# Designed miniproteins, single chains: the designs that were tried, part 82

Each design is a single chain, and the fold is of that chain. pLDDT is the mean over its residues in the fold that is shown.

## One batch from the design tools (miniprotein)

Design m3029
Fold by ESMFold2-Fast:
Structure m3029 (fold): chain A 63 residues (1-63)
Amino acid sequence: SFEELLKKAKEKAKEIGEKTGAKLEVDENDPLRITVVEAPSSEALLEALKLASELVKELKEEM
């Protein structure tokens, strides 16, 4: 369901944030829209963007 997909997106985005130190936001109306809003370094930003892209791909495969 949409609610389950949104919950999963938020949970996984939080895990990426904890792993990378970056802050990520999931759009409440589109769980496939995940934004990296801040990161402690350029290396952390690139890793967070990579993991967010992989997460979006995973979520699309579950739809």
Scores: mean pLDDT 83

Design m3030
Fold by ESMFold2-Fast:
Structure m3030 (fold): chain A 93 residues (1-93)
Amino acid sequence: MTVEDMRKEVEELKPEVEEAMNDPSLPLSMRYQLEMTKNIIEEVIELLEKGKYEEAEKLILKGELEALKKLLEEEKTKEIEEKIKKLEELLKK
């Protein structure tokens, strides 16, 4: 994965997390999880700036997985379950 690809992934994930956080009906527990995901995204950006690309890629995959797990708690869609499975397999290798 290129640095630009990793940067694009955090740019796509960040607005999804922020949009979810802007829902006033979200439970407080969900807001805490989204805040943690946002912190991971910010850490990934810092790692990319420092040239730690392998660590950045690993954190992107972990952050994406955590965000999808929280979306699954709200929506319980099979598509999200399949994406979680694929990300866990990628992190395993």
Scores: mean pLDDT 71

Design m3032
Fold by ESMFold2-Fast:
Structure m3032 (fold): chain A 103 residues (1-103)
Amino acid sequence: VTPEQLAKIAAQLAGLAEAARKAGDDIYGSTVEEIENLAKGLARQALKGGVKEAEAEIDTDVVLSNGVRVRVRAKVKITYEDGKPKFEVLELEIEELPPGAPA
């Protein structure tokens, strides 16, 4: 994995965490805090690899901890202040998907 790929994944994870926060739920199998911490760790690793700025888009379906399916579309920019990653969510859309067959 290249430093640029780590930065892209970090931005995508930050977008997912922000979407979950706005939905008021965690993502199935992970807390918002766990996802944010992973994003910060990957962003710091990207900086050590020479990445000074990155931007990434995510368009994916996720299942929230309450079982609701949502489509998340986000665009996130990563910058660094004093060696710390800063995530800026430029665009964020959350769309509730229709319910599947009854459980």
Scores: mean pLDDT 80

Design m3033
Fold by ESMFold2-Fast:
Order: C-alpha cells, then structure tokens, then sequence
Structure m3033 (fold): chain A 104 residues (1-104)
C-alpha cells in the first residue's frame, strides 16, 4: 500500500526542492489518491506546494487536516504557521510556529 504513495511523496518533495511547484502538487495529489486521505506526509507535502504557489487558504486547510491525522507532524504546524503569516494573521502564525518547535 505505502510503497507507491511513498515514492510519489518523495517525487513531490524533490519537485518542491527544484522549484517545480505544479509538479509537486501533481505528485502529492496522486500520493493521496493512492495512499488514502489519511496520509499526513502527503497532505503536508501538498500543503507546502500550495503554499509555494500562493494558494495559502488551501495550504491552511490541508495542514489542519494533517494535524488532525498526526498531531506530532512538525512539518504540518510549520506550513500552517507560514500560510497564516502570508495571509497576514501573525497571531495564528506565531501560535503554530511555537507548537512546531515544541514537537521538533
């Protein structure tokens, strides 16, 4: 089950590092489709890709879902904090950034 989803997550991560954010969205969405909607790492990767594309509200939605599935996913809290900061909500951004540091 996980092997194909994990490979797609790795491809999405590689695309993010190369600045190919649209390809990162494609791979991460495919990972969610194959691995199911309860894959927190795939949701975080998709949220990070949307964050880089300026889709901050989608990044918030996906990061919050990842936190519901895995409350110890520091990456999800970091994406949530950055997305809120981009949306101009510095109070929420600071709150989630602090939680990410506590989980590190």
Amino acid sequence: MELEADELIQKAFSALEKGDYEKAVEYARKAIEIGGEDNADALVTLARAYLKLGQYEKAVELARKAIEIDPNNAGAYRVLAEAYRKLGNDEEAEKWEQKAKEIE
Scores: mean pLDDT 83

Design m3034
Fold by ESMFold2-Fast:
Structure m3034 (fold): chain A 65 residues (1-65)
Amino acid sequence: MTEEERFERIVEQIRALAKEMGLSDEEIDELVKRVRELYKQGKSIEEVAREAFDRLWELEEKKKK
């Protein structure tokens, strides 16, 4: 698999998790846009994924309150 294919799979996982967590379409689109920008700026896929999942997890915890 190419690095781009790997990245797109991670983006799909982020979208799926955010939807399951109850994030709005606007929140999901903003998160995905930020992730794509970081990747285009030269961040590694692993770094981008880690930051995205950390933010997603923190948002989910806050939403459940």
Scores: mean pLDDT 76

Design m3035
Fold by ESMFold2-Fast:
Structure m3035 (fold): chain A 77 residues (1-77)
Amino acid sequence: HMEEVRAELERNIERLEKALEELKTSDSPGAPQAIQALEDAIKREREALESGDPEVIRDAAIKTTAAFVLYVGALLD
């Protein structure tokens, strides 16, 4: 189960990195906040993966969901 969670986080980090690159070219008013949130989410997920702690990993995943909501909001502006 933990190996599956780690693999999912690795895939999510890749998706977030691509979303970040898209936002960098956006002229949306919400883009700066969404960029910061995505950068923070990526950093947290990388740290969680390195920790190997299931609780830390789950917490990082939850916070990443919030950052993704901000990303979608910025695209709709």
Scores: mean pLDDT 73

Design m3036
Fold by ESMFold2-Fast:
Structure m3036 (fold): chain A 68 residues (1-68)
Amino acid sequence: MTREQVQALLDDARAEVDWLRGVLPPEVVEELEKLVREAQKALDAGDLEKAVELLMELFRRRVAALNA
């Protein structure tokens, strides 16, 4: 996976989290926003593996929150 592909996934994840502000509890949205910020920091540092790991964690938490 390239940096450009990871950035595109991160941009999509950020947009999804913004939409979830109206449907999930604020504390859950805050945790998802934290994962987006940490993934962006990893990507900016050139750590693609860490950025992907954080995006996978974000996706797992999002699925769990929506099924709560």
Scores: mean pLDDT 83

Design m3037
Fold by ESMFold2-Fast:
Structure m3037 (fold): chain A 95 residues (1-95)
Amino acid sequence: SPEARARALEILDRFYKEVEKVASPEAFDVIRKRYPEIKAAIEAGDWDRAVQLLREATAEAIRILRSQGKYDEALKVGRIAVETLEELARIRAED
């Protein structure tokens, strides 16, 4: 529904802002570059694509953080992503 997509976009915006606060500039750049595609997938109602793109972008950002020795930041980004994916799954499951 349009209402579900609007809520999902709000959750995605929260994800973006929270990752920006904790990630290194290099790791966050991955999220920033992929963000328009994730947003477009949600706007199109392509939930499977949005989830896949979000998982891929997050995994890449975590790899960069780990390569930088930023293990606590990698854990925080992973937690933010899990919480975001759980919220998106709830929105999608609302009939």
Scores: mean pLDDT 89

Design m3038
Fold by ESMFold2-Fast:
Structure m3038 (fold): chain A 75 residues (1-75)
Amino acid sequence: AEELLKEARRAAEAGNLEEADRLALEALALAPESLEVRAEALEISALMARKLGKEEEAEKLEEQAKKAREEAEKA
């Protein structure tokens, strides 16, 4: 699951938004209860939103990702 998220992040950085979305969703499907996977998927979604010029959506996704990552670290 984490390896798929790394691939998704690379795709998002390269501007391959459709590939990034597909890989992130696949990672979530493999580990739906993982807070780490959720946090990283939200970070990738935020990156995609920023590349599309949706800064407000990106900020909300980054906030959600930060909360999920903090929960994962405390668990």
Scores: mean pLDDT 77

Design m3039
Fold by ESMFold2-Fast:
Structure m3039 (fold): chain A 62 residues (1-62)
Amino acid sequence: LVEEAKELIKEGKYEEAIELLKKAIEKDPKNVEAYENLAIAYAKLGKVEEADEYLLKAIEIK
C-alpha cells in the first residue's frame, strides 16, 4: 500500500495515493511512513491544512 502510493505520487496521481495511504493507516495506525506520504500528497494538492495535520500525526506517533 505505502510503496504503491509512493509510485502514484511520482506519477502525479495524488488522490489515488491518498486512498491507498488511508487504507495503510487503517491497517496500522502507527505507520509513520503512511502519514508522511499523506502529508506530501495533500501538500501537492495545495491542501496545506490537511498536509500539516498528517505531518503532526507522524511526529506524534514516535
Scores: mean pLDDT 81

Design m3040
Fold by ESMFold2-Fast:
Structure m3040 (fold): chain A 67 residues (1-67)
Amino acid sequence: SLLQEAVDAFLKGDYEKAIELAEEAAKTGSPVERAGAYSLMAVAYEKLGDTEKAKKYREQAAKDFAA
């Protein structure tokens, strides 16, 4: 899946690729899959030093888990 590919990219240190793949995965219709994608984007942005985007996607992930 795109989310698994995004996780694999993240584990290899390809944070930009992980974000691109997670953005594609977030286009799926499932709230759980979107939450997973947003969580991955948040930690990847944190690794890149983009704390504002990291915070935004952490909040979006939490909202989707609560739904």
Scores: mean pLDDT 80

Design m3041
Fold by ESMFold2-Fast:
Structure m3041 (fold): chain A 72 residues (1-72)
Amino acid sequence: MEEAFRLHLEGSVYIIAAAVYKVTGDYEKAIEYLRKAIEKLREAAALGLEEAEGELRGAEEALKELEKKLEE
């Protein structure tokens, strides 16, 4: 499960980066990092990490909210 832990950690780091960009108003970069987080968390969840499944759901919701903010 070393690979799953690594992927989950990488996903969590990307979520933090996305949150920082969101609070600074850089929604395009926040979306980019959320997409990276989703990729890593999806892989970790596929390897059986339940924690990654919860974070994946949260990241997907956050992505939809940010994409809506960029819509005119």
Scores: mean pLDDT 82

Design m3042
Fold by ESMFold2-Fast:
Structure m3042 (fold): chain A 80 residues (1-80)
Amino acid sequence: EEKEKLIKEAEELLKQAGEAIKKGDLKTAAELLVKAGELYEKAGDFRMASMAYRDAGELYRKLGDEKKAEELFEKAKKLE
């Protein structure tokens, strides 16, 4: 029940991140993807958490935040 709620919240954040990307707001999209990853991780969905952290890392790299990107890629790798 709690896991299902966390996954539902994470899915909503992924939708919001997709909308932010369509609007060109890559920073908001990256922040939403980090939040979604954290919720998937709490739910025990490590595959989805890893994917969300990886996608957020790619956006931070695109924004020039290499340190944040590296931290997120390391988080994703630890969940694989």
Scores: mean pLDDT 88

Design m3043
Fold by ESMFold2-Fast:
Structure m3043 (fold): chain A 57 residues (1-57)
Amino acid sequence: MSPEERERQHQLEVERWAQEYERRVREIERLMAEDKERGQRALEELRREGEEEERRR
């Protein structure tokens, strides 16, 4: 291959990588948001249980 062809192929690889990277970031962000919601719910439940125990005393 000529240097020009190699450079073009390298650019295509970089572009494909950028697209894949963006897709992965989107997926990770979704998973993190879901996990955060779960964590928040668990924390709220714990807080409610604590309040109930305090009321019993």
Scores: mean pLDDT 75

Design m3044
Fold by ESMFold2-Fast:
Structure m3044 (fold): chain A 97 residues (1-97)
Amino acid sequence: EEVQRRIEELAELLLKKLDSMGLPDAARESVRAQIEALLAGDKEVLNRILNALSGDDRPIESEEEVLEALDKAIDFLKNSVKSGSELNARLAAMRAA
């Protein structure tokens, strides 16, 4: 399942970024709970995370769109500076969503 493999890669990258950013325990637990829901197949959490990380504010309508959004989110996380303002803003949006 391609979508599930991409979700697992996204979750791994998010956990690595969280550990490196030194967020407060409460904020880290909040994001970790969202990552757990993501891994459990929660489509609402998936859509919120993808919108926050891609900068798109629209619903995902097809499996191909999910894969495209996952690839964009993964690429963003791989290429982002850990303490960069853009990364911090998108992670804050993910927590607020």
Scores: mean pLDDT 69

Design m3045
Fold by ESMFold2-Fast:
Structure m3045 (fold): chain A 65 residues (1-65)
Amino acid sequence: METLRSLPEEVQKAVEDLALRLYLEGASPEEIRRAVEALLLKAGVPREVARRAADEVAQSVAKAM
């Protein structure tokens, strides 16, 4: 999750909290990726960075399963 770690701490925490909540609710890695990307875009993160960070978070969740 290198891209996520380059973002402000508040944004990192919001993404981590969202991903954990969705994971515990049984969401798929793809659903988590879409939710994280949407959160980052609303936070004003550039689309390319948001997509990369969301992909990295989804991969991390998939490996934790």
Scores: mean pLDDT 80

Design m3046
Fold by ESMFold2-Fast:
Structure m3046 (fold): chain A 59 residues (1-59)
Amino acid sequence: MSEELRREAEELLERARELREEAERLRATGKREDILEAEILEGVAALLEGMAAFLLSKA
């Protein structure tokens, strides 16, 4: 159980990292539409990081 929770948390953190990298790339363009998309991706990444933290607290 604890190992499964850690694995799931690691998968969520990896996905969050990918989303944050994509958001940084979008912000670098300076385009309004890209910046708005980056804000959405940052929000999703924050949610995934929160879920991962919750799972790790239970592992």
Scores: mean pLDDT 85

Design m3047
Fold by ESMFold2-Fast:
Structure m3047 (fold): chain A 60 residues (1-60)
Amino acid sequence: AKELLEKGKEAYKKGNYEEAVKYFSEAAKQGNKEAGFNLAKALANLGNVDEADRVGQQLG
């Protein structure tokens, strides 16, 4: 869980939002709430604002 969150954060810092979504999505599936928050941010950067809002509401 934590390793996937860190990989997602690294991808996000590099501007690779698609890769960040993959790692954050997997970490969030494993119950990582911080990954869920970061997933919403990555989805917003890809232009998926409605989905980002939905994820944010479900996870906290």
Scores: mean pLDDT 74

Design m3048
Fold by ESMFold2-Fast:
Structure m3048 (fold): chain A 89 residues (1-89)
Amino acid sequence: EARRLAEEAIEAARAALEAARRGDVPGAVGALLRAIGAELEAELLGVLADPHVREALRAAIEAGRAALRGDLETAEAHLERAEEALAAL
């Protein structure tokens, strides 16, 4: 369950970055909201106690936020951090 939520958030962050690269702001917003939804589900399921889950979700959301701001380099750095946290699960 924890891995699934982290994977969903990372996929959403990746979608936000791709939408931002195309100049698709509504698409980037929708993707960021999906990543935030994964974090909320993780909180409700009590899986945020795992530091790797928290890091993956936090980094994915920060990647989505950076992508929405047009800061693609920062978004890529956060996405990499999220993937590293997922690998540690």
Scores: mean pLDDT 84

Design m3049
Fold by ESMFold2-Fast:
Order: structure tokens, then sequence, then C-alpha cells
Structure m3049 (fold): chain A 55 residues (1-55)
């Protein structure tokens, strides 16, 4: 749902701001997976790549 997307994005941003790159990457990857499941392929690829860059 949209609330789950927002929650995952906020969790990722909070972890990234705290310097916890591994946790941020995990949340960005979950966000990408959820976006892909809903047909948002381009947005999913963007966040998946961001997760890979942080890991």
Amino acid sequence: TISELVNLANQAKQAEAAGDKKTAAEYYKKLADLLRSQGFEEDAEYWEKKAEELA
C-alpha cells in the first residue's frame, strides 16, 4: 500500500541520516521490491541501485 511505501522510504532515510548505510540499503531494497510488485519498474530500479551503492 502507499502507507507501506512511505514507511519504508522514511525508515531508509532515517537510517541513512544516522550513518547506518547497511540498514538504509535494506530498507531501500524493500522499497524497490514493493514498487516492482506494484508495476513501478523504473522507480524500483532507481531505489535498488541506491541500495547497492550503500551496501
Scores: mean pLDDT 82

Design m3050
Fold by ESMFold2-Fast:
Structure m3050 (fold): chain A 53 residues (1-53)
Amino acid sequence: GPAAVAAARRRLQEAMERYKKALESGDPEKFKEAMKEVQRAADEYLAARRAAA
């Protein structure tokens, strides 16, 4: 429902913010970790939107 979509969107936004910090750190391993978190959160967000529509 809408609450699940909102929760998934927040998780994606948090993952994106961690990704920005990883970019600023210059650490390639931290960058890879952050990219995986963004991918996971994006997949969850898309799944929640698909279920709500």
Scores: mean pLDDT 83

Design m3051
Fold by ESMFold2-Fast:
Structure m3051 (fold): chain A 73 residues (1-73)
Amino acid sequence: SEKLEKVKRILEEAMRLARRAAEAVAAGDAEAAAEAEERAREMEPELEEAAKAIKEMSPAEQEEVLAAARAAA
């Protein structure tokens, strides 16, 4: 399940960036918020690949990916 682990890592990273961006906004740190947003844009190709991989996964694997994303949020 190399694809499963890769997709989990991509979503976990995306969730960490989203959380960091939210924290920066709450702190009024515009530069940190902008950096997190730029990093999120850089990840867009990986997120597109992850989305395609998820569509090819079994329902059980899709549930596992969703659970990992929720835990990282």
Scores: mean pLDDT 82

Design m3052
Fold by ESMFold2-Fast:
Structure m3052 (fold): chain A 118 residues (1-118)
Amino acid sequence: SEEEIKKLIEKMRELVDAMTAGLLALAGRIADPAARARAIALVEAFAARINELLDKLEAGELTVDETFDEIVALAEQLLADLDAVLPPALAAEAGRLVGAFLREIEKILNEIEELLKS
């Protein structure tokens, strides 16, 4: 069970990496260098904060529900911040990538919660 939870957290870290790569690819399509640099910084800060939450979940310092609520709040803030610097089409793609990430994270967190109940 402990080893199973660790593997599920590793899968969530892989999802963070995949989403981050996708968002950085979108940021690279920004023509304005200042806006591109801001978008990259926002994405990297977001990824770092999610990994800190996963570290706390692994350490037992956060519940599954607390972890998901914080990830959702960070995602909403990221999308609001990116909407200020991304063209509308790229902002829509960022929303799609983040939405897909949140759906997969929720599934894994639900699996962790069920393992903690057994």
Scores: mean pLDDT 91

Design m3053
Fold by ESMFold2-Fast:
Structure m3053 (fold): chain A 86 residues (1-86)
Amino acid sequence: MTLVIVIENASVEEITGHALRAIGLELDGIPVEVEIKGDTLTITLRGLSEEQVEEFLREAKELEKRGYKVTIEREGDTTTIHIKKP
């Protein structure tokens, strides 16, 4: 499965934190693509299990409880999570 995480209105510190996490996943053997465009960070993860995708979805839903706007879209084997800072 493919997971795309889009984070909007991210600070430089938050972008750096997410990029370091993405590097960690790549070192664990998960193919990772990171794209930074202004204050928007896009992380693409490939070759994930359904269980791994559900874990990321659970983390994203916890962010909603903290005031973040989270939108989840599923199309075939691709899940996209849009996260916007309050």
Scores: mean pLDDT 76

Design m3054
Fold by ESMFold2-Fast:
Structure m3054 (fold): chain A 59 residues (1-59)
Amino acid sequence: MELTPEEKEVAEKAVEKALAEHDDPLEATRAAMGEVKRAFPDAGVALLKYTKELVEERT
């Protein structure tokens, strides 16, 4: 599935914020996914997986 540029930008910002506030990758993942879900309530599994992968890459 292809994510829109807006979805990717929001996910990247959510991950940056989550990693700045949480040292634990699991907590950072939950925080970032929560931000993405709040911005895009109908967010599918593809966007949530992208967000999780960004946390893993930046940890």
Scores: mean pLDDT 79

Design m3055
Fold by ESMFold2-Fast:
Structure m3055 (fold): chain A 59 residues (1-59)
Amino acid sequence: MSEEEIKKLKEAYEKIQEVLDRFEKGEITPVQALNEIKKIADEIGISVKELFELGKKLK
């Protein structure tokens, strides 16, 4: 895993936290939140499941 990949993962994690915050505030639907998270995962070339697993390790 390259240093560039780690940086992209951290940025993706921060974007996911923003999506989850909007969802908790009722600004977006569960389907919209999942679609935004999927797009973020696709941008860094990993699955949504792997992205969530990495997010747990970073905390």
Scores: mean pLDDT 73

Design m3056
Fold by ESMFold2-Fast:
Structure m3056 (fold): chain A 64 residues (1-64)
Amino acid sequence: SEKVDELIYEAQGIAYSNPTVEGMEKALELLKKAVELAEDKESLDKAQKLLDGAERGLAEMKAA
């Protein structure tokens, strides 16, 4: 859906422009909203995959 794609786009923009723990946490919040708003399986799978990747990335940043 358009709203899900907008949230994903914004989350990716934040992660790219602010590659910090705080930036990644904000990106995670947007991706969680994208998952919640996804009304079809394709959008849900896309948002969930990005959320899982961002959670792993944040965990690695905090462990480094």
Scores: mean pLDDT 80

Design m3057
Fold by ESMFold2-Fast:
Structure m3057 (fold): chain A 80 residues (1-80)
Amino acid sequence: SSMLEELKKLLSDEDPEVRAAAVEALAATGDPEAVEPLKKALSDESPLVREAARKGLEALSRSENPEIAEAAREALKEEE
């Protein structure tokens, strides 16, 4: 949807608070397309954004869709 596309664009914003809010909103959609952007956000320069991404992926790891839950768990395994 257009909302997902707009949120993905906000992940490139100069303001880490804006990027963190976009990460939280993407995770809240529960959309499988959110997993890859959240995984990339785990490597963000800002600790605020990385924490939001980790929390978002943890939420998606509890998805009723096992494919989404597995993808989120795999993304989290790349961070020690």
Scores: mean pLDDT 82

Design m3058
Fold by ESMFold2-Fast:
Structure m3058 (fold): chain A 68 residues (1-68)
Amino acid sequence: SAAERLRELAEELNKDPEIKATLIGDDTLVIETTMSVEKLVGLVLRLIGDYPDLEVTLSGNTITVTAK
């Protein structure tokens, strides 16, 4: 399910000390970072490439990943 995939992604991302990933409900993952904008853009591009069936958005230092 989408919720299972987002939970697995959250667990992977939370291994990085610059990332705090929190699952909101069953379909939304909020990724709070302390990264520079340059590193954030790199992470967003990686997520889009690795999870093409998920919607990835960036606002400030926060990335939101939503099940389509």
Scores: mean pLDDT 82

Design m3059
Fold by ESMFold2-Fast:
Structure m3059 (fold): chain A 55 residues (1-55)
Amino acid sequence: SSLEKELEKATEKMKEYVKKYREALAQGDTKKAQEYLDKAVEYAKEAIRLDKELY
């Protein structure tokens, strides 16, 4: 379904931003790390919303 594809995309984007967050932290870029963390949280919330709608 369309919702299942949206959940998959939200989960992929969350994982992408978590990876970028960790890389920014490793380089000491705390401002960029916070921006990536904020995006990861946004996609995590979207994935939770979609999961609740599907199941």
Scores: mean pLDDT 86

Design m3061
Fold by ESMFold2-Fast:
Structure m3061 (fold): chain A 92 residues (1-92)
Amino acid sequence: SEALVEELKELLKQLKEEGAKISARQEGGTVYIEISGLNVTQTIALALRLIGLDLDGLGIKVKIKGDTLYVEISGLSEEQAKELLSFIKSLE
């Protein structure tokens, strides 16, 4: 579980370096992430990687609308969710 969260953090950091715009909010043990600024091909590739993390057990739901990706990460402790949110805020 923690290893999958760290893999997600590394993925988000790489996306920010590629020029993605990332925002997030938290509600209890759930983190909602919005990713934009990627082209359609990059957005689809990212969605597939996130689905892979969900299949590995992280608890991710993904929606694509235009070139914006909406990600819901559930099943975290409140402390894990706060840490992930703080990490994402550091990328903004």
Scores: mean pLDDT 80

Design m3062
Fold by ESMFold2-Fast:
Structure m3062 (fold): chain A 57 residues (1-57)
Amino acid sequence: GAAEGRALIEEGARLIREGRVEEGDRLMAKGYLLLAESGHEEEARRLARELSRQAMA
């Protein structure tokens, strides 16, 4: 559900910050998909953009 999707995105972002980029990217993608499937598509897009910017900074 949406809460699970958010948790996966946050965990993925944490892994990317720790240098585990491939693993973090996979978790963020799964989290994004779960949020979109739960009807939170706009939230998923916003969060993915924010965390992607943080990971690239």
Scores: mean pLDDT 76

Design m3063
Fold by ESMFold2-Fast:
Structure m3063 (fold): chain A 67 residues (1-67)
Amino acid sequence: AADALAREAVRLLLEGLRAAEEGRFEEAIRLLEEAIRLAEEAAGLDPSLAPLAELARRALEEVRAAA
């Protein structure tokens, strides 16, 4: 269900941001790429979740710029 995918995407997003804060940029990028994938799947099932996918993509862009 969309809610389960969104919940997992949020978990990965938070883990990715934590990894970036700790300087583990390679792991952060991997986690954020997975978060984007799940958030996009969730948004495909429930369009109201599209902002989650956009937020995850923005987070990845910021981490890549910092790495």
Scores: mean pLDDT 85

Design m3064
Fold by ESMFold2-Fast:
Structure m3064 (fold): chain A 108 residues (1-108)
Amino acid sequence: HMEEELERRKEEIERDINDALAQIYLAVSKLAVEKGDFLGAIEALINAMLQRGLITPEEAKELREKVEKLFAEGKPQEAIDLVSQKARERGDTDVLEIAEEIKKKLEE
């Protein structure tokens, strides 16, 4: 009944934790790019969007499966385009910036 203030504070803390986890996944993605692990980099970007609540766990699973299949078929550019499109649709500019860096390295 009078716990609305505590509930709001809990929601703020949960959002801050989720954003911190997203930032960790963005850092993991950048490190994976430096190692030439483009699949790992892309998977980390999907996890960043999931932590921010921009995609559902089901959408993250479907996106990951499509990315893994495209990599197995020798189509990494199509995999990164898929993730870039999702990031653009959901307004995740951080994921989009790293995805564009991956795309540029794949074109080298």
Scores: mean pLDDT 84

Design m3065
Fold by ESMFold2-Fast:
Structure m3065 (fold): chain A 72 residues (1-72)
Amino acid sequence: SKLEELYEEINKVQEALKKGDLETAKEHLEKAKEILEELKKDESISATQYTAAALLVIGAEIDLELAEKKAE
């Protein structure tokens, strides 16, 4: 499902961040955001499922921003 694809992309962001690969992390985060936008229009997912996915994306964005600041 698209929800599972979003979770896989978020996992790839976190693995890239662990390796210090900020470019790869950003690429997978952008894919997760695209999937999240598609999920917003998907009436088959619950509000709770959407909120959980949105919070994961926000968390990954914060983690990436902090990693970029640490790399400066």
Scores: mean pLDDT 85

